# Designs tried in a protein design run: designed miniproteins, single chains, continued (3). Part 25

Each design is a single chain, and the fold is of that chain. pLDDT is the mean over its residues in the fold that is shown.

## One batch from the design tools (miniprotein)

Design m8842
Fold by ESMFold2-Fast:
Structure m8842 (fold): chain A 90 residues (1-90)
Amino acid sequence: MTPGEKAALEGEEYVALARMAYWLGLFETAVKMLKEAIELGKKAAELGNKEGAKRVLEAAAEVARELAEKGVEEAKKLAEEAEELVEKLR
């Protein structure tokens, strides 16, 4: 496993944790997990794993948008950041 593959897998794990926290109503925990996922997505891209980075960042943006719809203002900023990063990977 390359460092870029490891970063993408860890990012995907944090997105899964964020979604689980969201379903449990743990919005602060979900935001924290999304921040970690976005940082790991950035790291995967920097390490040359653009496909892995795109998967992590697209999934993180989806969860962040769902949280923003629930009124979590910080999640709106995270969704916008993740969406911008996905566009830069094209």
Scores: mean pLDDT 87

Design m8843
Fold by ESMFold2-Fast:
Order: sequence, then structure tokens, then C-alpha cells
Structure m8843 (fold): chain A 89 residues (1-89)
Amino acid sequence: MKKEELEKFGEEEIKSTREVLELGKEKGPAAEAAGRIQVVGSVTGLLLKAKETGYYEIAKKGLEEIAKEAEKAGDKTSAETARKQAEEI
């Protein structure tokens, strides 16, 4: 994977996470659960791609932004998970 491809992947994952989490606030518990699943998927995807490519700094920035989106949505657990993963890279 090229550096630009990982940057684009991170941007797309942040956008998807934001959209799903905002829907969770409006549509109730099933949509909230979908938001948490999206955060876990985005975190896992960024970590795997960082490990494969060595572009840890790019993945770290993506993880920090995902944590921020989860925190804005009130998902404290997902925000803490994403922040911890960003710190461990």
C-alpha cells in the first residue's frame, strides 16, 4: 500500500465513523451499536495497514481523529480504545 492510499483510507474511515455515529444519536440503540462496530472496524483496519506498510504516523493521526469522533458522539469506551491504540503505535 502506498502512503497516499493509507492517508485516503484513514480519511474515508474517519468520514464513515462520523456519519454512522451521528446516525446513532438520532435513530436509537441499534444505530448506536452500529456506530461502535464501525469504530472497532476502523481502528482494526488502520492498525493492520500500519503494520503492513510501516506508516504508523499516518495511522496514528487517523486513530486520534476516530477517537475524537467517538468522543463527540458520547461513545467514551470506543474513544478510549482508539486513543490507547494511537498511543501504542
Scores: mean pLDDT 78

Design m8844
Fold by ESMFold2-Fast:
Structure m8844 (fold): chain A 59 residues (1-59)
Amino acid sequence: SAEQKARLRELVARLDIPLEALLLSVEELPDAVQKKLAYAAAELGLSMEETLELGRTLV
């Protein structure tokens, strides 16, 4: 949804997640970025995989 995209965009900026990381699979993420993404996913009420799918629409 547009609201989830806006919230993810805000979380990406706040947590300093590189946009290119959103194009990776969960297992390809560096540990530090994986932890940041896990936090963002929890805040959105999504799985990490769903959060990455949403993130691909932002890049």
Scores: mean pLDDT 80

Design m8845
Fold by ESMFold2-Fast:
Structure m8845 (fold): chain A 70 residues (1-70)
Amino acid sequence: KLEELAEEAEAVAKRSTNPKAADYLRQASKAIREGNLDEAIKLLEEAAKVGDPNTARAARYLLEQVKELK
């Protein structure tokens, strides 16, 4: 489950046209894989703030999934 969420964050990063959002999503993917859910939540919140509408929607979905794991 953590691996799937991390892969999804990485996939969203690859599709993002905003470099800052992509960077936040890649860092969130690493944090998820490491089990650092608090850091992942913060990074996903930042990605949602700076991303385009599709990226923001995906980041918010991932944020909800990560919160469910805590």
Scores: mean pLDDT 82

Design m8846
Fold by ESMFold2-Fast:
Structure m8846 (fold): chain A 100 residues (1-100)
Amino acid sequence: SPLLEQLQEIASELAELIEKLEKGEVSAEEAIRTLNRVIEKLRAMLPYLSPQEQQVVEYMIELLEEAIRALEAGDRKRALQLMREVLGGVETLIARRQAA
């Protein structure tokens, strides 16, 4: 499904960003730009999700917005923790949709 493909693309982009940020291969400014794109993609899919999935995705958006604030404050460890939580949430959503 197009929605499953979008979730897989988001998971891939977020996983790559986490790895690059852990290795110091990406600036905070570049990471923030990538996170803003991921937030935009998540917001765009909200109308196509169930009410329960909408709540989960809205929470993931809030965590990514907190990750951006952490990066702006220079707290890369906090940003990475938040991004990993969101990646786990996206992977869970993918698994549930593949099982249906």
Scores: mean pLDDT 90

Design m8847
Fold by ESMFold2-Fast:
Structure m8847 (fold): chain A 73 residues (1-73)
Amino acid sequence: SLTPRPPLTPEERKEEEIHAVGVRARRLIDELGRDEEEERLEAELSGLLKEGRLDEALAILRRRVAELEAELA
C-alpha cells in the first residue's frame, strides 16, 4: 500500500516535475520517431542534473515538450 508521503521540499518537487515532464517528452519523441533527439536530450539533462541545475533542466524539458506537441499537432 502507498503510505502518504511527507510534504516535499522545493527541490524534491522540482525533481518529481522533471521526471514527469521527462516521461512526457520521451513519449512524444518516440511517437515522432526521433531516437537521436531522445539520446541528445537525455545526455544534456544528465549533465544538468549532476550539477544540481534543476531549474535549467525543467525549463529545457518544458520548452522541448511544447515544441514537440506543436509539431505533432
Scores: mean pLDDT 77

Design m8848
Fold by ESMFold2-Fast:
Structure m8848 (fold): chain A 99 residues (1-99)
Amino acid sequence: SKVEEVKKKAKERLRKLKEEGIISEEVYELLVEFLETEEGEKLVEEAVERAKDLEEGVELTLLLVAEELFKKGKISGRELVDLTIPFAMELIKRAVEKI
């Protein structure tokens, strides 16, 4: 399904961000674990419904999950900003490339 494909690509995206030192191991583990919960899967479904394509679905999933973890007090505001910058930049880059 599109949901399973987006979840897989989102986890791959997070692994690369961890390997590049953009996110910590602890934040990576929190995001991956949350994606496997029923609440996390619901956010993936929301991202898939709102996204125009698979790549947008991945970046929207990561934005929604990061926001939810921040609301739950699982990550700090600084960690939220550090996480959302690469996701937002990728969405901006893709939008510009379609012009």
Scores: mean pLDDT 80

Design m8849
Fold by ESMFold2-Fast:
Structure m8849 (fold): chain A 87 residues (1-87)
Amino acid sequence: SEQEQLLQRIEKAIDEAIEWAKKNKASARGMKSMLLVILDELIKHEEDEEAREEIEKIREEVESNPNASPEEILAKMERVREIVRES
């Protein structure tokens, strides 16, 4: 479906963001901004209520933590990728 194609494109975007962040040792602020954009798009297109609730929880955790390290943000990105793959 079109929704499945959109979710697949978002999964590819998060894979590319994770690899870019690892390769370039990206700042926590830059990674956080990228992750929030990805999370907002996932929330719009995710039809699995349990997956959406977990994504929304991760979004709140990311937004509320101003002192998150690059490694902490990367771990959140990898968790979001896992959720999308399991949905």
Scores: mean pLDDT 79

Design m8850
Fold by ESMFold2-Fast:
Structure m8850 (fold): chain A 121 residues (1-121)
Amino acid sequence: PILNLNEGWTLLSLGKYDEAEEKFKEVAKFKKNSIVKAGAYVGLALVALRKGNYDLAEEYAKKAIETAKKSKSPYKHHYLGWAYNVLGNVNFRKGKYDEAIESYEKAVESFKKYGDKKAVA
């Protein structure tokens, strides 16, 4: 449920990465093909990124994108924005600057569709 997802986000904001990862994995395990599962994958991608595990961050970001695209929920654009932002950061860290720019542009466009201008860097 959304509560477990929100608990994961709170733990992530507090820097409690291992506890946040556990909450996001619980959500991902029990929610198939739902927008809540897309949110959990975004959370897992951000945890991996903050821990410096760029390959894992890329894997979870891609899973978040595929899961979110299948949803009719307006929250899909919010999660797509964050997932593309993670891909941009991963590509930047790997020296793939053109791919990083493309991913950041997709993130900005997704956040604009959602209407959350605060999420745009």
Scores: mean pLDDT 82

Design m8851
Fold by ESMFold2-Fast:
Structure m8851 (fold): chain A 84 residues (1-84)
Amino acid sequence: KEEKLKFLDRVYEEGGLTDKEFMEIVELLSGGLISLEEAEKRVEEKRKTSKAKPSEETYEYAKRLIEEGRNPGVEALREAVLKV
């Protein structure tokens, strides 16, 4: 939990990926589909090709997802990590 939140803070501060790229990684991480190390690797990969920065709105939403960790019945989380 704390490590994941610190990762989010760092990624948002450094930028280097779009809102879509950031949320894709965060949702996979929050859903337990990838490790923190894998998430960091994906962010580093994106940073090499992009100077975009996630919006504050996206960052706040990402923090809520990580803090909830386990959120039964959250359709947004299900949609993002289980299918499309």
Scores: mean pLDDT 68

Design m8852
Fold by ESMFold2-Fast:
Structure m8852 (fold): chain A 120 residues (1-120)
Amino acid sequence: SKEELEKLLKELEELLKELIEKIKKYAEAVENKAPQEVLFEIRKEINEIMQKIREILGEIKSLLSEEKQLELTKVYNEFIQKANQIERDLLEGKISPKEAYEKYKEVVEEFLKKLKEIVK
């Protein structure tokens, strides 16, 4: 239903906002050379939010046509690939923690914009 889809989209937007805040926390911990245990705990929090995002995306997919399900899967895979590249660049010292946070925020905003276009 349209109402259920709108509710799931709002839940997803809030999870994506929470994800951005956890990524900021992770980037700040990297900048401050936090112990591996601290980085692991933040990464665990990020993974828990990502699991919830995948669950909501699965529910959204169940309400969409097969064609739109495939488009959403492609857009999500592109999002994950870009997110993983930002993390790699940060850990390899190619970008600053601040740049990583800004790039990740842009990637999340692009993902949400494309998702909203698909669900129309």
Scores: mean pLDDT 89

Design m8853
Fold by ESMFold2-Fast:
Order: sequence, then C-alpha cells, then structure tokens
Structure m8853 (fold): chain A 75 residues (1-75)
Amino acid sequence: SPLDVAMEIARLAAQGRVDEAKALVDSLDASEEEKEELKRLIDEIHENSSSKEYNPVLERAIRRLVSRVIEVLRR
C-alpha cells in the first residue's frame, strides 16, 4: 500500500540508510520534481534522527513525507 511504502522510506531515512531510502523514491511512479522533494524530506529526517528527546521537526518531516508519498501514489 502507499502507506507501507511511505513508512519504509521514513524508517530507512531515520536509520541513516539514506541511499536505500532515496533508491525507493527513484522507484516510484512520480515526476523528477516530486522525487527531489521527497529526497529533501529524507535528508531532513536523517539530520534530525539523532535526537534522543522529542523532536517536532522530525515528526513534521515524517508526516510530510508520508502524506506526499501517499498523494503521489494515489494519482
């Protein structure tokens, strides 16, 4: 499902597996502009994933990535 794909991309990004997350984005039926936006969100998730405390920037980036992947795949 689109949600499962989105969650996998977010999980890989949070674990520092950025290249694998970006490879999944490249496999999506999406425009190059949409893929670039998703890759930027992957980088933002990775940059914020090292915090041991509640991080609202990380939560927002994950929610935005999930929403955008679902939107792209439901067209």
Scores: mean pLDDT 82

Design m8854
Fold by ESMFold2-Fast:
Structure m8854 (fold): chain A 84 residues (1-84)
Amino acid sequence: MEERKKKIEKLREEIRAETRELMDVYLSHIPDPELREAVRAEFERDLAAGKEADIAITLYRLFGDQGRIERILKKAIELVELEE
C-alpha cells in the first residue's frame, strides 16, 4: 500500500486542524464582524487549496505568536517536501 500517500494525508489533516484552531483564536480578536468573516472566508479558501503555510505566515505577521506558528510551518514544509 502507499505509505507515503497515507503519511501525506495524515500530516495534511494535522496541519489543517492546528491551523483552524489557530485561526479561530485569532479571528475572535477581530472586532469588526464584516472583516472577521472576510478573513475567515479567505482562510477557508486557502485551506481548501492546501495553503496552510500561507495562513500560518499571515497569522504570524498579524499577531506575532511565534511558537505555535513555527510548529505549523515545520509541518507544512514537511508536507511540501513529501508532495514534491
Scores: mean pLDDT 69

Design m8855
Fold by ESMFold2-Fast:
Structure m8855 (fold): chain A 67 residues (1-67)
Amino acid sequence: SKKEEADEAARKGAKMLQEAAKKFQGVEAEVEGEAVDEETVRLTVTVDGETYEALLPASSVLKGVKA
């Protein structure tokens, strides 16, 4: 259940980042999010043909999504 919450938060966080980049920066980026475990989320960002990965605490992503 906690892993499902982290996975849902990762997906929502990725969508929010993609929308914010387009709306506020005019940047078309592809953002994907997935839970690695109950406490860790991986975000994958592809912009201008370059791919970046970040590992974030699930709690931080959950807090951002709920705000």
Scores: mean pLDDT 77

Design m8856
Fold by ESMFold2-Fast:
Structure m8856 (fold): chain A 85 residues (1-85)
Amino acid sequence: SAELEEGIIEKLRELAERLSKEPPLTPEEVKEAKEAEKAFEEAIKNGNPMAPLVKRAMEEVLSTVPADQRKDLRKKILIALAKGL
């Protein structure tokens, strides 16, 4: 599980690097991010074994990002996860 968690952190770090170069979210994409967040929380509640690992990996990656960029980047990551990357 430690090796799996490290692999998820690395993939999310690469994803965050790509998404940080994308333009700011549109109002429609902000709504999409809210729906993606709900879907992710439901996956955790429904016992998806990967969802808690992805949540911890996302927190780890976002902790290394400047505070002013974290909120936007978190939303972009959630949208990408909802689309299956």
Scores: mean pLDDT 82

Design m8857
Fold by ESMFold2-Fast:
Structure m8857 (fold): chain A 59 residues (1-59)
Amino acid sequence: MIELPEEVKEKIEEMKERMRELMPRQDEPAAQEELLRIVKEYAELLEKHAGFDPSKTLL
């Protein structure tokens, strides 16, 4: 379990909402690109705030 500051939790919630909106549209190149960016942002947040875990499952 990862304990994150409130502001980071809000960012993660935003990412989850954006991913949910993009999931039905994942066949669109623009949606795939946005999903990739969200995944990268999420990974950066985890690395900065939780410390890098040897576990490789980013999302």
Scores: mean pLDDT 69

Design m8858
Fold by ESMFold2-Fast:
Structure m8858 (fold): chain A 100 residues (1-100)
Amino acid sequence: SMEEEKRKKLIEVLRKLQEEIKKELGDSPLAGLIIGLLEEAIEAIENNSEIDPESGLKQTPEGIVLNALDQAAKIAEKNNDEKTLELVEKAKREIEEIVS
């Protein structure tokens, strides 16, 4: 289905971002925190959840992903990690193109 294809693309963007963060930050606590946040969003999408795992509120798959990316961006910004922030913002643009 078109919805299933879209969900797969959303998951692919998040998986790619996890790999890029792992390469940039290694096994750091910051990497673990952001990768874990993205994994929660991926699991929600894979299970066809309509609930955002972070907020517990009803949300679209796109909304779950964008909320996770917004939180990842805030985490990167608080840690003054400009490179990680750039990677997250790039992923966010890729998601916005998929949902347009």
Scores: mean pLDDT 84

Design m8859
Fold by ESMFold2-Fast:
Structure m8859 (fold): chain A 51 residues (1-51)
Amino acid sequence: MHPGVLLLEGMALTLKLWRDAASKENSYWAELGEKAYKMYKEEMEKIKKKY
């Protein structure tokens, strides 16, 4: 497994934490954060399969 995959997983976790925090303050940012987290997870899984 590429070392970069570990970095991507860390970024996904950070994004999830940010999304959870944002959801308590503003519904707009909550929606945006959830969408970003979902898309990032899907792209990360594709990259993990290639690398």
Scores: mean pLDDT 69

Design m8860
Fold by ESMFold2-Fast:
Structure m8860 (fold): chain A 70 residues (1-70)
Amino acid sequence: SLEEKIKAAKSDEELLEIIRNAPETEVGKVLRLALEKGVDPEKLREVIENGNYSESVKKAALAALDYLEK
């Protein structure tokens, strides 16, 4: 599962790759789990902004990331 892949990841690079390939429906869950593992929020923003997501999903993901960083 996507959650198992995130838990098994040993580096930020592996986590960012999982995020790049995550389904749009799972982006919020993936961002929360990555933050819990200590991934740099700026790297997460870059992955979302440069990813293959729709503009609405990018806006929602960036808003969720801002909320989760609070």
Scores: mean pLDDT 76

Design m8861
Fold by ESMFold2-Fast:
Order: sequence, then structure tokens, then C-alpha cells
Structure m8861 (fold): chain A 93 residues (1-93)
Amino acid sequence: SVEELKEAIEKAKKEGKLLRVFILDKNATPQAKAAFERLKKAKVKSNVKEIDIFLELTPEEREEVLALVDEAMKEGIPVSVFDADSGLLQQQP
């Protein structure tokens, strides 16, 4: 949720860790959701260098999440965003 992202940003800031945000559209295909669940299970534990958060979002929630990520990056917090839906359109003009 958006609240989980806010808490993760605060924790990353306090601990000086890289925040990795994994995003999936709530209307994604069953195959994409299954792949996302596999990735989440593989990365269920945050390590000493990184905090991982997994978010299933509506388009409206996605815009809010991306705005929060942009603000965090402007404050000097290292954030990486992995948008599963963007990968499907990577090859389109």
C-alpha cells in the first residue's frame, strides 16, 4: 500500500539503505502476477544493504507512489523502481 511505501522510505532514510520498489498493476495478467509473487517470495527478507517493498497498485495509486519516490530521491534517499508493467512495453515504439 501507499502507507507501506511511506514507512519504507522513512526506514531507508534512517538506516541509510537502498530502497527497492517493485510495482505491479492490480489488473495485470495472471502470468505477470505469478511472476511477481515468485520474485516477492525470493526477496521476502530485506538484507543489510537494501529494503525491498512489493506493491500491487491501481493506476491512481501508481501515480501517488511514483510521486513519493520522486520526492524521496530529491531528498537524497537512494531508490530503485522496478515496474513489471513497463517491461511489457519496452520494445514498443
Scores: mean pLDDT 72

Design m8862
Fold by ESMFold2-Fast:
Structure m8862 (fold): chain A 87 residues (1-87)
Amino acid sequence: MELAERVAREIAELAARELGLDAAEVEAAVLAYYRELAERYGEEVARLVAEADLLYLEALRSEDPEEAERLRRKAYELFAEALKLAA
């Protein structure tokens, strides 16, 4: 899943930059998290969660408060869809 790999890399880079954590370890852990979601709930649930995480990361990087709020709302909507699909 290309999306999961992208999100894992972006989270790992952020964690390394902001928290001084090992980027490779963080990337592996985040990628394992998405694989576990796919294994337990299916590929579609993992995809929705990864997409929501990406939007949330974009919101954190946004300098526009209105755009950040819009991105966060979209991320929460995708999480809600993932939860419904996982039920």
Scores: mean pLDDT 84

Design m8863
Fold by ESMFold2-Fast:
Structure m8863 (fold): chain A 114 residues (1-114)
Amino acid sequence: MEREEEIRRTEAALRALSMLIAGKKEEEIIEELKKLGLEEEEAREIVEGAKKALEAIEKAKKKIKDVEEGKLEVEEELLERMKKKLEEAEAELERIRNATDEELRRLAERLVEE
């Protein structure tokens, strides 16, 4: 697997998340990802993945709220783990939202190296 391709896809995913958080339309995001050298189909898949990640975070928030309001029962350890993961995910999204394109590129390189 080409490392440069993996870095491009990771950078594209981070940019897609940043742009979705900023309220950009899917078509605008796809056009920006194509500028990174991605094929339209790959860009569309990355945008879809980013949307699913954001939807998963929203579902996690709702599930935690439902548990805290007594509408759903889960093991206490599982609830604590879910809360911690949600806090970590939201902190990461805040960093991505505030990052410049250069910072997103550096983050993508680091994530692929790890």
Scores: mean pLDDT 81

Design m8864
Fold by ESMFold2-Fast:
Structure m8864 (fold): chain A 67 residues (1-67)
Amino acid sequence: ALATPATPPGGKFTKSEEEFKKQIERFVDALEAAGRLTPAQRDALRERIKEAKTHGEIGKALQDALA
C-alpha cells in the first residue's frame, strides 16, 4: 500500500492555519537549535513565515533556508 506519513515535516502541510504555522515555527526553532540554521537565517525565515498567506509560500521559504 502507499505510505501515508503522520505529520509532514518541512513542507507539504494540510493542517489548520494556526496549527500549521505553530508547527512550522517549532520546526524552524528546532533547526536553529540543531545548528542547521544560523540565527540570522532563522530570523529571516521567521519573517517570511509571518508574512506568508499560504502553506506554499512557507514551504518555499523553508526550502530556500535549508538549501
Scores: mean pLDDT 69

Design m8865
Fold by ESMFold2-Fast:
Structure m8865 (fold): chain A 83 residues (1-83)
Amino acid sequence: MQAKFAVLQKAIEEGKIKWQFGDSRALLQLLLALTPTTETLLDFFNRIAKSFPFKYNTNTLIAEIVQKAREVGVDLDLNAVPS
């Protein structure tokens, strides 16, 4: 999982991802900054989305994150714990 996060961080920094929703980028950046150690990616996204004023529903943001991750060669398992 950590190697996948490094690829995603680099893709964001190099502007390789064309985001439809800025909230999706923000949510992914929060995942990379606050890497969960005891909860799944899905549980993390749902928990964080309740604490931040995002304009779009959590499922829409997660769907874009998963799609854009695949476009840069990263398959995110939403049921996996990152550590």
Scores: mean pLDDT 81

Design m8866
Fold by ESMFold2-Fast:
Structure m8866 (fold): chain A 87 residues (1-87)
Amino acid sequence: SMQDLLNQFRDQFSRGFDLIQQSIRDGRLKDGDRITYTIPMDDGSQVIITMEVRDGRPIITDIQVRGNTSDSQRQQYRQIARDVSAS
């Protein structure tokens, strides 16, 4: 279902975002570094999040969705990514 896909995205991106923040704290990522994080979705689509480290924080610069997805679903992924990154 769409809700299951949105829950999958939220859980996987939250985990990935925490690991990226930890890598910045550990000095493994530095200001100006670009990160591309790809989440394979259970429907066979992919969500690709691009981030740049600015002032010790991962900032989302782009979000792309590849595969057969609705515009509504793409907008929901973008909203979830913004909400997670603001936490």
Scores: mean pLDDT 88

Design m8867
Fold by ESMFold2-Fast:
Structure m8867 (fold): chain A 71 residues (1-71)
Amino acid sequence: MSPEEADKILKQKYAEGKELIEKYPEHRDLVLQGMNLYLSYVAEGMADEERREEFLEQGKEVIRLMLERIS
């Protein structure tokens, strides 16, 4: 994954997070925590090229679990 590709995914997920907060304001803290943890995994993947795919999959799992708890 290129840095530009990762940045686009990250910006899209941030926009999705904003819409989730707008729809479910009672879950704002959960959404923010999930997004921050996702960003942390993306940053780890950018720093560790060999394990990048593993970290990005961990980030996706965080978002999946967050969405499951909201719905």
Scores: mean pLDDT 76

Design m8868
Fold by ESMFold2-Fast:
Structure m8868 (fold): chain A 99 residues (1-99)
Amino acid sequence: MEELIEELLEEARRVAAEARRLTAAGDTQAAVDLLREAVEEVEARYGPAVGRAFGVGLGGFLAGLSEERVRELIRYALEERDEAIEEIIAEERERREAA
């Protein structure tokens, strides 16, 4: 489990960084296509549940969450703990609204 989480975390960080670079360059469509292709590749390799967990991890990095928080999101997605994922998302929204 932990080895898979770390692999997904590293890949999500890398893909999210590239998507941000494309968006900063004005190529938003290429960024969206990159994110979609990355999720599809993970789903093809490990199945839809792992693809979903990877997608959640990508969303976390794109939202500016810490590596620790993204690791938690990936773990909870793999364990199908949707309530735990929603709690982390709600906490992050509250912090951004307070800023």
Scores: mean pLDDT 78

Design m8869
Fold by ESMFold2-Fast:
Structure m8869 (fold): chain A 74 residues (1-74)
Amino acid sequence: DKQKLIEVGKELNEAIENNASLEELRKILERLNEVLLKNNHPLSQDELDELNEQLLKGFEGVKEVEKERARKLK
């Protein structure tokens, strides 16, 4: 379900924006993957690709915010 994948991406981005550790992000991913699974089947390749895109986007967003904050502090 693409809707569920988008929700997972948003959850991860929220955690990243709150400076969650990489380990915390992994735990969120594992829990969300289990919730999304109905018949012990993994996420589709398309769903995994979307998740990876959201993760990278979130990390880049955090980097940009950190740069902005560092600039203002100087």
Scores: mean pLDDT 61

Design m8870
Fold by ESMFold2-Fast:
Structure m8870 (fold): chain A 87 residues (1-87)
Amino acid sequence: SISQARSRLDDTRRDIIRQIRRDLDDDNARIAIRDIDNMVQNTVTTLESNPNWTDQQVQDIVDSTIDNMRNYYNNFIRFIQQQRQRS
């Protein structure tokens, strides 16, 4: 259902933010959280732009956003780790 898809998006956002706060310093955490929140907000805006989204379309949009958030976090961590090795 649409409510289950939105709940999954929120749960994944909270999980990733928890990982960010654990793994990153305050300055990098602030940047990463802002970018994650922007991804979620863009998806929410997309879902609200058309009241005729099917449950499957909502699931697909949410799944794509979850994958993008996970990929963003993994890439951000790798970037920070590489910077620390070069400093």
Scores: mean pLDDT 83

Design m8871
Fold by ESMFold2-Fast:
Structure m8871 (fold): chain A 66 residues (1-66)
Amino acid sequence: MSEEQLEEMLRILRLAFPEEGLTREQVRRAAELLQAGASQAEVSRATGLSRGTVSVLRGALDGLGL
């Protein structure tokens, strides 16, 4: 995942969940775990992101072919 792709994902997630104080580091770690085959529940626990946020991130990664 490139830094530009991470920045685009952050913008999408902040539009979907504007009230969550999402950090670049949380989103980066969540994307890395999802790409490594971790479940959405495991990623949510490891990063502190809501399951809704992790689900949207999974969809965004799939849309990018990642």
Scores: mean pLDDT 79

Design m8872
Fold by ESMFold2-Fast:
Structure m8872 (fold): chain A 101 residues (1-101)
Amino acid sequence: DEEARAALEKLLEKLPPAFAEAIRAALAAGADPEVLVAIAHHALETGAGEEAIDTDPLIRRGAELLTGRALSDAEVAALPGVEAQRYVAAAGRAVAREIVE
């Protein structure tokens, strides 16, 4: 949690100001910092702006980290929202550890 917040601050410095502001607002509203780290890092890697972020790659990464296997496109599409968020949070947690060493 503290590690995710520290990583998020470093990532937000590199994002477009409007995108960074949207993420800060989500954090203030109670969004999971680990999920926000995953989204911010993915946006920087893909060059995404203020447009919708495709979270499918983050779900697959998180599932591999937690279960040791990659999900198919059909499995990702069929996931309950709670499980999808759990996988995105796991992906963000791994990123936060790399950033905040």
Scores: mean pLDDT 78

Design m8873
Fold by ESMFold2-Fast:
Structure m8873 (fold): chain A 71 residues (1-71)
Amino acid sequence: SLPSPEEMEKIREEEIKIGPEVEELVHKAIEEKDEEALEKIREIIKKLGEKTGSQEMADALLEQLEEALKS
């Protein structure tokens, strides 16, 4: 399910701040299978959950990341 509009705005604001770094790490983790980049992405997602107060959202994003790596 998609997050609520309020949750999406909070996610978007945090993505704007960390977007370039996350995009580069996602490229390395998925396309290059870089384990260090994967760990950094997991750390960023956990911090995003802390900042937005949504642990459930952070867990969902981590699951999506694992699914993307499997495909």
Scores: mean pLDDT 68

Design m8874
Fold by ESMFold2-Fast:
Structure m8874 (fold): chain A 76 residues (1-76)
Amino acid sequence: KIVIQGFALLEDGSVLPAEVEIDLETGKAKLKLLTDNKTYEGKVVEIKELPAGRVAVKIEFEDGSTVLVIGEVVEV
């Protein structure tokens, strides 16, 4: 597992504090939005390394919507 802490860019343009837990074996992701304590399950479709030790993770949900999370790896 890896855990990423950062911010989720939502489809409405909102930027919210978020935590993502990724299962590296299955590619399954759990997105937790820290402002409303809601958890969403999806699949990792892209992981990209960014400057200054950050990562960008694109998650796709069952309804076909996507969320981009930018943050730092805090647990491996």
Scores: mean pLDDT 80

Design m8875
Fold by ESMFold2-Fast:
Structure m8875 (fold): chain A 75 residues (1-75)
Amino acid sequence: MEEELERLARKFLRDVLDIAAAGKVVTPEVFGELFKKYYEEAEKLGITREQFIEALARLTGTPVERLRKAVDEAL
């Protein structure tokens, strides 16, 4: 479970970094679409939205509260 959670969170981050590496800005709309895509995969594995946000926070060094707000505003 933790391994699957980290794997999905790392895939999300890789997609975000790929967009940035191409010289594009990750807009709130793009962020929301990527989050929804990977969260739908996580949900099929029994992973909650909160667990997915916590995993992203841990991998990015971002406070959970900041990520939760960004997700809520994007969705």
Scores: mean pLDDT 78

